# Designed miniproteins, single chains, continued (3), part 47

Each design is a single chain, and the fold is of that chain. pLDDT is the mean over its residues in the fold that is shown.

## One batch from the design tools (miniprotein)

Design m9543
Fold by ESMFold2-Fast:
Structure m9543 (fold): chain A 121 residues (1-121)
Amino acid sequence: VNDADKLGVTPLHVAAARGDLERVRELLAQGADVNAKTVEDPSIDGAGMTPLHLAARRGHLEIVRLLLEAGADVNAQDIINGNTPLHLAAYAGHDEIVALLEATPGTDLNAKDKYGKTAAD
């Protein structure tokens, strides 16, 4: 269930990006690593991304909820731009996911990407 390809992409990353709610639920029940990261190679686009980053970027609200309930790191930063899931949801215009992440205990609302921007900017 935690088998990553050469780019660090796990089945949970794929299910979260596709919006496959039932597959996310199945993988989490099988002990999938909710905080698995894609490869930490700055030369690769999307490096250091978690399943929560992908769900937030793609607008999958119910998957974001499941990942947070499973203990996803709400403040995880990607390697390329230092984006949190909140940054990616805000940049994509997913207002309901932004509201959910802002209401999540422990969310750093002042986290800055490499350009000095917060999710509110």
Scores: mean pLDDT 79

Design m9544
Fold by ESMFold2-Fast:
Structure m9544 (fold): chain A 111 residues (1-111)
Amino acid sequence: AADVNAKDANGRTPLHRAAEAGDLARVRELLAAGADVNARDDNGRTPLHLAAEAGHLEVVELLLEAGADVNARDRNGRTPLELALEAGHVPVARVLREAGGVVRETPEPLA
């Protein structure tokens, strides 16, 4: 498609689909073409949410470098970090925490 930010029937852009698929080369191409790194689908999810849930570490790192909102919340108030933790993607969760990522609920006190 000519429009890199065109949304499908679920509000997903090409960047959402590339991020979910872990297609690092396509993510890089779309960002270079002016794709909105913080575009939201019909569930309020950004490409970073989808990459984090799928465990695509290199895509997560590239999206963060491109200015992705590490604390974007979907329609259920979930952050990319919460999705990575629920899916068991420890390396992705680590990168998101280092970038300032938080979970929807307050963590246990660090006392």
Scores: mean pLDDT 84

Design m9545
Fold by ESMFold2-Fast:
Formats: sequence, C-alpha cells, structure tokens
Structure m9545 (fold): chain A 75 residues (1-75)
Amino acid sequence: SLPTRTLRRGDSGPEVLGLQRALAALGYYTGPIDGVYDSALVAAVNAFQARHGLPVDGVADEATIAALREAVAAL
C-alpha cells in the first residue's frame, strides 16, 4: 500500500517499499525494490512531481502521495 506519512531521502522500511512499487508500476522508478529511499528514488519522485504539476522537491509529501494514489487507481 502507499505510505500514509511524508517520506524523504534516508528513510527506509515497508512504507518506502510501497512508494517504490507505485512509482515502478507507473514507469518512473527502475531501481531495486529494497525499501531504501536513495538517490534513484529521489529522481523518480522528482520526475513524477514534474509530470503532475507538483513542486519538484524529491519528497513524497501529502500532495505527492495523493497524486500517486490517483495515478495508480487509473492503471
């Protein structure tokens, strides 16, 4: 499932796994699904934010997570 809190570089765990899987399903993330918020995941979040008219900060905040839920639901 998608995370319920803000995630950023240096975070790790099941919530990051959910974020990686969502971005991979949408074609933004091609890195390992390892639960670590690394530079590759920051780049994927930046690309998603740019495509969806969000501030490009590489942080999976509430607005970014809401947009991800809508994008995944449309698959």
Scores: mean pLDDT 86

Design m9546
Fold by ESMFold2-Fast:
Structure m9546 (fold): chain A 76 residues (1-76)
Amino acid sequence: KTREEVLEKLFKTFDKNGDGVISLEEFREYLLSIRPNRPLSDEEIEALFKEIDKDGDGKISFEEFKAYYERLFLGE
């Protein structure tokens, strides 16, 4: 699998509405689903969301999501 295919699959996991963007609510729901016994605080979730949401529009595009994860994978 290419890196882009992995990121697209992961993005679709967050994008529950299929609208091509990730809302703060969708992001929060995903994080709660993977950490049900130790959920992150609202402040932690919002801080992480803002780190990915470069445009500050309140939604994460695939390009913003890809850029964030490429930075994490490549350490560059």
Scores: mean pLDDT 70

Design m9547
Fold by ESMFold2-Fast:
Structure m9547 (fold): chain A 67 residues (1-67)
Amino acid sequence: TEEQIAQFKKAFSLFDKDGNGYISAAELRHVMTSLGLGNSALDEMIREADIDGDGQINFEEFVTMMT
């Protein structure tokens, strides 16, 4: 829902301190943990979110992984 997306934006922004629209895979782990998600298969989930394979996750990739 739009409300869930707004929550994801808030969580993402807390770790995207430069506001450049990207976070590292390590920061993504912290975001997932802060949202109450487990870290099972985290490496595979990160690979799915990192569509470009550059080790940087943008907001769209993050939302795709979470929804």
Scores: mean pLDDT 67

Design m9548
Fold by ESMFold2-Fast:
Structure m9548 (fold): chain A 119 residues (1-119)
Amino acid sequence: MEEELTAKDAEGRTPLHRAIEEGDHEKVLEILDYLEKNPEVWEKVRNAKDKEGRTALHIAVERSPEDPDLSLRVAKFLLEHGADVNAKDKEGRTPLDIAKELGDEELIKLLLKYGADEN
């Protein structure tokens, strides 16, 4: 399972990246439950970047217009478990930059609570 959860596809995505991007609530919850019980695997996955430089937190925020409930739940879990709130993608965007572009006040407040840099 560790090898499966750290494995990257042709787009550099871990299983967590894919499950969030696809809106697979059941798969996201299964992966998050496993990662919570396996902190060594979580440490490898929490800040993993795809080919666009996106972490799981970036993807969760980007999906908020399509699935605000899943996006907020995933973002909270990631931040509570030490995901880098200030990680930059290949365009230099942080999760806070994306949340501001989307106008998602709830995600903006959550990210600021966990130490996002106000720019």
Scores: mean pLDDT 84

Design m9549
Fold by ESMFold2-Fast:
Structure m9549 (fold): chain A 90 residues (1-90)
Amino acid sequence: AKVSLIEKFKSLFGTELTPELIEKLKEEFKKFDKNGDGRLSKEEFKEFLESLGFNLSDEEVEELIKLVDKDGDGTLDFEEFIEFFKSLME
């Protein structure tokens, strides 16, 4: 699952966090930030992953969030969202 997620992500967005990719990720973040609070909830992040063709359980999504969730509230701000992609691309 994680290897498939990394492979699919690299196929869609490339292998480096360029400024151009960061702008694309910023627009995707805004698209899935349905309440406009500058954070992705677990549900919104799951919807984002589903838009990429992934069908993950709530537990799998929680484990991915835990990789970068420094505040421990189960949400991702934009900096944590970018850090998630850095962790996938290294």
Scores: mean pLDDT 72

Design m9550
Fold by ESMFold2-Fast:
Structure m9550 (fold): chain A 51 residues (1-51)
Amino acid sequence: SPLDKLSPRERAVLALRRQGYSQDEIAEILGISRGTVSRHTRRIRRKLGLT
């Protein structure tokens, strides 16, 4: 699975994005900064070959 390339934290961010949560809501849920969510999103896109 392409998801096997993701860290547990990256998988959590991806799951919340798929559920329709915004970047701000994901940051609040996971107790991390908005910038950290943004970096995880970029890493996810790169690892999954999304452009």
Scores: mean pLDDT 82

Design m9551
Fold by ESMFold2-Fast:
Parts: sequence; structure tokens; C-alpha cells
Structure m9551 (fold): chain A 157 residues (1-157)
Amino acid sequence: GEKREREEKLEQAKQIIEKHPKLFTTPIPFGDESRTPLYERIRAVSSEEEAEELIEEIEYLSTLPEAKEIVNAKATGGSLEGATPLHAAASIPKNKLPLEKRKQLVEALINAGADINAQTGGSLEGTTPLLNALNTGDLELAEFLIEKGADINAKKK
């Protein structure tokens, strides 16, 4: 049934990640910018079930030597230059995903070696995941990021 299809999907994802980790760091073109596959998957999350699948994949990634490279892969070009998967996770709207799942997704990325203080370099230069949470009005997620070591004094530059 559907549970078996989901388990088969996760197993296929694990096998692809293990054999070809660079496929998850190769930028995908989007007009005048490019995004990493993990950034785009996080941005595209539209259900709690999709978030659960993604959390399991990131938890598996944390067991691999390439985990830190994959979760810190940066978008290039345009206003999103330097944006990481954690920037995408901190930008998920409050009405799209429950707080607990947003926290679990953020924690999975941090546990995989995501730089909690990563800064963008484009027209949003100096934007951190903490600033993204604040900009979406997600004060509870912002507090969670601070508890996990986010620098509240990070310079906008």
C-alpha cells in the first residue's frame, strides 16, 4: 500500500545519496539564480507527510561523510546567492507546516552539520536563518534557533 511505496521511495533516495552525493550539491538553474536539490525540496514542502519523509532523509544524510557538504550547499546568482537548506527551512510559512515539524526539520539539518549562522551574499546579503524566521513572523522558531546557537548579533553584511 501507500506505506510500502513511501518506504521504497526513502530506500531509493538513500541509495542515490550514498552512490551520488554530489547530485544533492549540484545547483539547479532557476532563471537568473540556481538552487540546490535539498534547498528546493525544503522550499516545496506542502504537507506534514512530505516534511516527515524529508526529515528521515536528512537524518540518513547525517550518517554519511558528505552530510556537512550537502546540508551547507549554497544557491548561486540573484537575490538568493549563498542561501543554504537551513535558510529554506527557516522560511517555511507557519500556515504551511506545524511548529513541531518546522522545529524537527531545522534540528535534523543542524544535526547533519548545517551552519546555523550561514549568511547570504546577494541582494539579501547578511541574511541568516534566524532573520528568515523573524521575517516570516515565526517567533517560536526564531527562539528555537537561538537555543540551538544562532548569533543574535550577526551583522547585515
Scores: mean pLDDT 77

Design m9552
Fold by ESMFold2-Fast:
Structure m9552 (fold): chain A 93 residues (1-93)
Amino acid sequence: SLVEQKRAEVLKTLDLLIEKYFKDLPPELQEEIRAFAREEVDRILQENPKASVIEILKRVLEALIKRLEPYKDDPAVQKVIDFLKKELELLDS
């Protein structure tokens, strides 16, 4: 279905972003973040099946930044937050 294709595209993009930016974080935290991102994608699509790929990505990136905020005392986590904020800014262009 179109919803399944959209979900697959968003998840593929998120997996690439996590692999690129979260590589220096502990594997357990990377796995937690991947699981959280998938749950957020599914929640957004359940709420609005018509949401665009870009809109879903923006909402998930905002949710990831919020999820990481409690860990920001770790410089590796702060660096990831900074990269996610930059990705969000690019999606607004």
Scores: mean pLDDT 86

Design m9553
Fold by ESMFold2-Fast:
Structure m9553 (fold): chain A 78 residues (1-78)
Amino acid sequence: MNIDPLSGEEIAAGLTEEQRKLVSELLDAIAAGRPEKVRELIEKGADPDLVFADGRTLLDYARELGNEEVAKVLEELR
């Protein structure tokens, strides 16, 4: 599977305002340790595979905060 689409980097660099709002809500839910809300936001269109400029994923962010239940949800919805 040697496909190099620019979609991942384009999404990280060129998110719409609506997508950024979903990501902001998702980050808040991760920080608050709310796995159910994380799942709802992903179902609404938030991308669970988003990567920050530092190369950290939403999963990395959840684990940095010690929110294992949220990390588990993010890992299952990859």
Scores: mean pLDDT 70

Design m9554
Fold by ESMFold2-Fast:
Structure m9554 (fold): chain A 157 residues (1-157)
Amino acid sequence: SLGQQAIQDVQNAGDTAVNALTALSNAAREAARQLREGKPEEAEKILEKLQQAVQQAQQQLSNAIQTVQNTADQLEQNKSLSKSAEVVKEYLTKLQELFQQVQQDAQQALERARENAKKSLEEAAETLEQLADLADSAKRGVQGLGNQTVNQLRQQL
């Protein structure tokens, strides 16, 4: 059924986002480790590689948003599923807000890490560990929102 497909789409979008945030957290922690173990002249290459990981995560999060948007649009085309469409739209809005915050936090952390690396590789590493913790927190937020949305959709079917 279209309602069962909507549940699968929400779960798939959530899994995509969780995987992207996990990859970002791991990349940030690895970059922090490399900064602590490395030389000052290596810092820019480490941060450039992390910036690529951030961009890849942002692309995957955008793909998750697109999946949820397509699901909401499909549910709206069926008048009997208008309540399910509202549930998916609320999920979409909350995911967009969470992912926008992750994007801002990641960009600010990269900029701060670059400035900190000029003075202290340890302070730059600490900044990236904070980014990893933020990504882990966002991951838990995605999981909670997904579980809530799936439960609400099951009540409408």
Scores: mean pLDDT 91

Design m9555
Fold by ESMFold2-Fast:
Structure m9555 (fold): chain A 57 residues (1-57)
Amino acid sequence: TQVAVALSDYTAKTPDELSFKKGERLEVLGREGARWLVRNAKGEVGWVPASALKIVE
């Protein structure tokens, strides 16, 4: 499983996006260019900007 760490806080701008905090670990489920589909520790799934994330696993 690929895991990314948030480089900054992000607030979802649309219902299909996910909000997160800097340092949060997110499971990467899919990638589509500049947007990645991720799951947080609570099991919530949403699209996020890839530029705000760093792959660590």
Scores: mean pLDDT 84

Design m9556
Fold by ESMFold2-Fast:
Structure m9556 (fold): chain A 96 residues (1-96)
Amino acid sequence: MTELHRAAEAGDLERVRRLLAEGADVNAADPISGLTPLHLAARAGHLEVVELLLEAGADVNAQDIFGRTPLHLARAAGHEEIVELLLRAGADPEAR
């Protein structure tokens, strides 16, 4: 996991913003799980972090090792506002 993964999972908006400004890879995948920062923010329910990551060019349809997208994790966690945001950003509604 990168620093950006940890900041996104924690909902630390200012740290996410600083790391992206310093050139952190917005689409970095964890080598064991395949989870990106967007997956972690979406699962944890951090709406403002999800918005910032998408603005920074996060792949809305990134798949983890099980083929799960950020949309799948947001739906499973019941984060309806994040589900709507991801769909507006181009998430595949058929995500498994």
Scores: mean pLDDT 88

Design m9557
Fold by ESMFold2-Fast:
Structure m9557 (fold): chain A 87 residues (1-87)
Amino acid sequence: DKAEELIRAAANGDVEKVKELAKYVNAKDATGVTALQAAAAMGKLEVVKVLIENGADVTLKGSVGTPLEVARSHGHEEVVELLEKAL
């Protein structure tokens, strides 16, 4: 599943793989999680930037909330600032 591959790449900070799979940017896994939420949870700032540039919906909620809520709960301040500007 290409969506799951993108979400794993985003969580791992694999910028090149995220760029390859950018057409799946808003796809959700079986739990309703997007690549943007995974990157926000892991503090992967460059991946967050690439996903937003490729049309990631920053308002989508998953089981853990919005990307902004996820980034705040994990203390990723630079990701929080980027997501607030993208709203």
Scores: mean pLDDT 82

Design m9558
Fold by ESMFold2-Fast:
Structure m9558 (fold): chain A 76 residues (1-76)
Amino acid sequence: VPITPRYLGWLLDFKRLDKDRDGVITKEELREYLVSQGKKEPSDEELDKFIKEYDKDGDGVIDFDEYLEMQNKGLP
């Protein structure tokens, strides 16, 4: 309904989360992000389960396309 998320805004948010600038979000960066959003720190098991839901390549990290899917479905 309200505000259509801007592709550039999502890209900038992703790049801010990607502290190492390797083009992916690691489990540790995802944990820090969720805590910054007011969520309780998730366990490694919860993060692994969440990543597996979006990780199409099975590499244990979240790329930009998977990040967009996460934003559309909502955070854990």
Scores: mean pLDDT 68

Design m9559
Fold by ESMFold2-Fast:
Structure m9559 (fold): chain A 113 residues (1-113)
Amino acid sequence: MKLTEKEARLLQAAYFGDVELVRELLKEGADVNAKDENGRTALHIAAENGNVEIVRLLLEAGADPNAKDKDGKTALHIAKESKNGVSPEVKEEIIRLLKEAGADENAKTKDGK
């Protein structure tokens, strides 16, 4: 896909919760809205893993809170579905950050999952 090595590293850093690497890659001009082969952005990955600080950094860098993956899911949908040991309180904070950034809670999914 059209993902550069820098953008691939950004998504990986978001997956592992590497806050400092996310910050440096964004500073170096990585496309904050870059999508992997499944249409997922770093924001989708950070929301799934409960990384509040990375979610905040990505939104401050201009991440689109309404970006959809191949299943039509936004980061808001992914945050609500997350089972990766994320507490309800952390999940609610991420949902709040996404909504304050303009996430549409009524965004349609491809299969309603």
Scores: mean pLDDT 80

Design m9560
Fold by ESMFold2-Fast:
Structure m9560 (fold): chain A 75 residues (1-75)
Amino acid sequence: SQQRQQLWEQMTQTVRDASLKIKRLVEEGDWEGAERVLREAEERLLQLGQQIGDPQRGEELAASLRESLRLLKSG
């Protein structure tokens, strides 16, 4: 489905954009900004996962972003 392909592309783009923004905010020392971007991306990924009919995938991608921020805080 063309619609399903577009939603998958939106999920991929959401992860990429969030990862770049989170990294930049962490480098600037803006941990609150990084957590805000993470929460917005998590909500978007969960929504897209529901729309695709694959809520687990949305949850897995959201968890991956959260783990990335956790590792940045630990390093």
Scores: mean pLDDT 85

Design m9561
Fold by ESMFold2-Fast:
Structure m9561 (fold): chain A 70 residues (1-70)
Amino acid sequence: MLTPLHIYSRNGDLEKVREILSSPELIEAVDEEGVPIIAARDERGRTALDLARENGHEEIARLLETFGTV
């Protein structure tokens, strides 16, 4: 399932991505299968980070990498 984080990362909305990542409630949110939003995969197995990279949003990709390495 596409999360809001996937949508904003795909669209290049850096401000909305920062809002999600700075909100403990949203970043700790899980999808219907209990997967954390930052690690959630879409129907094609892509994370928000994958979508940011595929769409050339390097700042969003770097931000997501920082959260994924902790």
Scores: mean pLDDT 71

Design m9562
Fold by ESMFold2-Fast:
Structure m9562 (fold): chain A 97 residues (1-97)
Amino acid sequence: VPTPEETKEAMMKALDKNGDGFISFEELEEFLSKYTELSDEEKEALKKAMEEADKDKDGKLSIDEFIEMFNSLLESDDPIYQKLAEVILKAMQEITG
């Protein structure tokens, strides 16, 4: 698998469409929708997870905040968050090789 640094670079290149160095909810939702069909409940859960990880409360995540969110989803016992983690992992594997 790619290194953490390679994964971060690939994710920013794939997700940061406006080049501001941050990942918006809209960018992440659009990216994930290419690999899976998200339910309304999954979209709402994703938005809430991003809002919790957003320490600056600007509606955007740095790559480090995104990774913290992803780890929180993986460690969650909530089946919706576990499914989101699987979707994100699949999408990451598609962009990193």
Scores: mean pLDDT 75

Design m9563
Fold by ESMFold2-Fast:
Structure m9563 (fold): chain A 60 residues (1-60)
Amino acid sequence: MKGLYQATKDVPKTTPQFLGLKKGEKVEVLEVVDEHWVKAKSLETGEEGYVDKGVLEKIE
């Protein structure tokens, strides 16, 4: 899953470790943590955090 992805829906930032996203926000996946979670960086905000793999779609 390393590469460029887009959020498929709005994701609220509920804890400091999680990445908050808007629908359509572009992210770079930095690391696959497990079957459900990745560490990603928002290309819009520059924030890094954990995000659910199920909310991301690959764009490049």
Scores: mean pLDDT 78

Design m9564
Fold by ESMFold2-Fast:
Structure m9564 (fold): chain A 60 residues (1-60)
Amino acid sequence: GKVIARAVYDYEGTRPDDLKFKKGDILEVLERVSPVIWRAKSLTTGEEGYVPAVFVEEIE
């Protein structure tokens, strides 16, 4: 099934390919690139990009 995470902090991005989000936004985790960087899709905006894993919490 889909892996869903919730943003626990606002994130403005540091690189062009980073996903920007607000605290409380719901994201679909597409790939765990490393333990600290994931690729995700915002379910609010439909945008995809890289997210620091510590800024999001996986929803069970």
Scores: mean pLDDT 84

Design m9565
Fold by ESMFold2-Fast:
Structure m9565 (fold): chain A 84 residues (1-84)
Amino acid sequence: SMKEKELKKKILELLKEKEYVSISEIAKKLGVSPATVRRHLKELEADGLVEFDPPVSEAKGKIKFTDTIEEGVKLIEEAVKKVF
């Protein structure tokens, strides 16, 4: 099974490729439940590493970064370096 650290890394890699991301699409690509993806996204948001629109707790299926593409990419890069 996929380790928590590896799963978080793969989620962040997918977020780097697209500004708009479906939680269900991430779950399907990684072979995990949408609830597992939401949990990891909520942890990253709570740690202040990334920001989402809507907030993960309010997201019903799709999320994106709240700022410009440049700022969003910077936040993902910092999250990848800091968490992994």
Scores: mean pLDDT 63

Design m9566
Fold by ESMFold2-Fast:
Structure m9566 (fold): chain A 58 residues (1-58)
Amino acid sequence: MILARAVEDYEAKTPEDLSLKKGDVVEVLEIKEGGKVLAKNLKTGEVGLVPIGKLELL
């Protein structure tokens, strides 16, 4: 299981995106083209796309 932490708040811009708060821990499910990651927020259970630059790998 690959874990990452949100380095800053991120607001979803599309229905496919995942909103995050700084410090949220996510599970990295897939690395997508265009510098996005499909991730699951472990606090909320929501799944969506996040820019890779918003995450710090643990």
Scores: mean pLDDT 82

Design m9567
Fold by ESMFold2-Fast:
Structure m9567 (fold): chain A 63 residues (1-63)
Amino acid sequence: SPKVLARAVKDYEAKTDEELSLKKGELVLVEEFLDSEWVRARSLTTGKEGIVPGEVLAPVEVL
């Protein structure tokens, strides 16, 4: 699947080591859509990768 550039629409605090913490306004690269709720993303600010609820992201560009 094509990768998606997205922006965090709100802060998200990771609840496990697999999850990605985000601040509102951070840009992420969505690497994989895991299910109807979760995506695997990489923060372009921190370089960290993890899973995050898709609801906290708004797409900016499909790559």
Scores: mean pLDDT 82

Design m9568
Fold by ESMFold2-Fast:
Structure m9568 (fold): chain A 68 residues (1-68)
Amino acid sequence: LNDELARALREGDVERVERLLAEGADVNEGLPLLTALHYGHPEVAAVLLANGADLSLLTDEERELLAR
């Protein structure tokens, strides 16, 4: 699940991210929010935040990227 989640995050596949989270993938394991932001997928980042992604795992610079 988490390896498939990492792939979906890199590809920006919102539907697949939603399905994997519904199947029990950990929204905070492997820094999914950071991965989505790094690959430029704010729509995926929004889904992760809606499912409980922890902003405290981000640095100040990474939070600035999210705010853009």
Scores: mean pLDDT 74

Design m9569
Fold by ESMFold2-Fast:
Structure m9569 (fold): chain A 67 residues (1-67)
Amino acid sequence: MKVTDAEIKEALALIYVGIGNIDEKKGRYDEAIESYRKALSLLEEAGAPQEVIDDVRKRIEELEKKK
């Protein structure tokens, strides 16, 4: 089985989403935003479903309001 660059990017994006979730729960909003932004970039490059991209983007916007 050949792993594609898109599959690698999607897997890495999920890791960053996980890190962002942990930082968000700890009140580390700046770090959570940074992790979600990295995930968003990777998901867009991987051609992930629009709903997944929109969910991550919305989380970034909500955290930006909290600082």
Scores: mean pLDDT 81

Design m9570
Fold by ESMFold2-Fast:
Structure m9570 (fold): chain A 120 residues (1-120)
Amino acid sequence: KILLENGADVNAKDKEGRTPLMYAAEKGHLDIVEILLNTKGVDVNAKDKVGLTPLMYAAGNAYSPKSAEIVELLLKAGADVNAKDKVGKTPLYYAMFSGNTDVIKVLLKAGADINLITSD
């Protein structure tokens, strides 16, 4: 969806607290992620109702060959590489759970703390 150009629309949260950037990152829609990240006022660190960020959605995407590219774009835009969800899980945890080695490499290079992938 190409018509999000103001901060209220770009950061709108649904019933589950999810933003358009979270959905684009989850689905591996690189072109939509690029459009949203170039929109003034986009919140790259927004959290849904369970504390998931756009970076966590991108890192957990096992279906898209563009997941590593999306993760790199989110990190360049200021995404918190060590953000924690409601149960203390980080983007690195989601990358490891999805088995996406390219995303794991990108996150580690960006300073992901491997000690945060375990409980406590």
Scores: mean pLDDT 81

Design m9571
Fold by ESMFold2-Fast:
Structure m9571 (fold): chain A 156 residues (1-156)
Amino acid sequence: SDREREAARLVRDGIRMVEAGLASEDVLDAASQVSTGVVNVMTAVALANPALASLARQAASYARQFDDHVAQWEELRKQAEALKAKGGSQAQIEQLEQQARQHAQQALSYGDQAIGLLNQVRAGLEADPRLADLARAVGLAIRGLQDVKARLRALL
């Protein structure tokens, strides 16, 4: 069916993006690639198993929030580094560093919430042997988020 073709396309694109994120040495690129891959895999889950659609959409939402907060952390961190290089205000540098840490903590929280929901989605898919390939794609998405979370945590 058209739904099966669209789900298969989203799984292939999602796997490619998660693998690209895992291969990336840049944590910002890794977060963006993995999160987009998670969203594509979760969209495929919602198409293939409507009973899991609500969980899949929630997991995709938390993956997007993870990416958004990683991007905000990096932007604020770079602004703080630029001010240090210019001999800028210590109070402004400390404020930017505090805001960056808050966004990093929010990213880690959203990443944990996404991983929790992905584990529930994976368990639901494993109940149907016909969805085994999709369950494996969710497993890759979990590994991708865990890797990027570990990288982010190591930079804090």
Scores: mean pLDDT 93

Design m9572
Fold by ESMFold2-Fast:
Structure m9572 (fold): chain A 123 residues (1-123)
Amino acid sequence: LGKELLKAAAEGDVEKVAELLEQGADVNAKNKKGYTPLHLAAAAGQLDVVKLLLANGADVNAKDDNGYTPLHLAAEAGQERVVQALLAAGADPNAKDKDGKTAADLRSDRSAEEIVEELLKDI
C-alpha cells in the first residue's frame, strides 16, 4: 500500500490515491529516503493529489532524510501552484534543509521531470 501510494502520488493518479487511502494506506508513508506521498506529488506538480493528501491528514511540513519539506521540492521543481497550495495549508516557508537552505533558496534550472524521475528511483 505505502509503495503504491508513493507511486500513484508522483504519477498524479487521483483516483488510485483516493482508493489506496480508503483501503487504509498511510497518508504519511515514507520510502527509504524519507519521501512521503506529499513530497512526490509536490515535486511532480500534481495539484489535485496535493490537495487530496492534505485533506486526508498529510503532514505539510514532513522532512525527508535531507531535511527537505514538500515546499522545498515544489519550489525546486518550479511548481508555483503547488507552492501556493502548500503555503495555504500551513507550510513553513522558513523551514531549512540540512544545508540551511529554505524553499526560496532552491530555485533550480532543472526540469520537474528530471526531479520526479530521480525521486521515483527511490520508491
Scores: mean pLDDT 81

Design m9573
Fold by ESMFold2-Fast:
Structure m9573 (fold): chain A 62 residues (1-62)
Amino acid sequence: KLEEILRLIGEILRLIGEIFDLERKLKEAKEKGDEETAKKLEEKIEELKKRLEELMEELRSL
């Protein structure tokens, strides 16, 4: 169980980092008025946030 918890925490931290990077890129795209790129980044961020919630739920169940 401890090894699974540590693995999940590692995956969660990586996803948080990816989300932060994409949110930074999203802010840049919005500042430039690149609506198409902004939409794609928003969709990607939404997908990663959903995955993060799934991993957090899995961690909470341990």
Scores: mean pLDDT 84

Design m9574
Fold by ESMFold2-Fast:
Structure m9574 (fold): chain A 68 residues (1-68)
Amino acid sequence: SLLTIAAEGGNLEAVEYAIRNGGDVKDPEAMVNALKTGNQEVVDLLLKNGAPSNPEIPEEIADEVKKK
């Protein structure tokens, strides 16, 4: 939840804080939110901490993510 919110906001310091406080980096939702906002720095940070490189993009938002 905290990691997901930080990734959605695109704030690198908040993402790092969430990871340090036990944020679930393996939850694909954090990566999906970073991709939706197009924040490559957050995507790279999540990948460095073990987040999945190929998150399952929900069918409902797959078109929206691909257009960004």
Scores: mean pLDDT 69

Design m9575
Fold by ESMFold2-Fast:
Structure m9575 (fold): chain A 60 residues (1-60)
Amino acid sequence: GPMLAVATKTVTVDSPAVLKFEKGEKLEILKEYSDGMVVARSLKTGKTGLVGKDQLEILS
């Protein structure tokens, strides 16, 4: 199944590469990188972007 995570904090960084989300928002992890970054999709907004893995609680 999809790798799901929950945001542990709100992120409002003004960058086109970085995903913006609210604390408690559910995200799908699409790809993980060795540097601790992931590409995720917000299940609320449908938008994709880079997220620090340290900002997420993995549910899978």
Scores: mean pLDDT 81

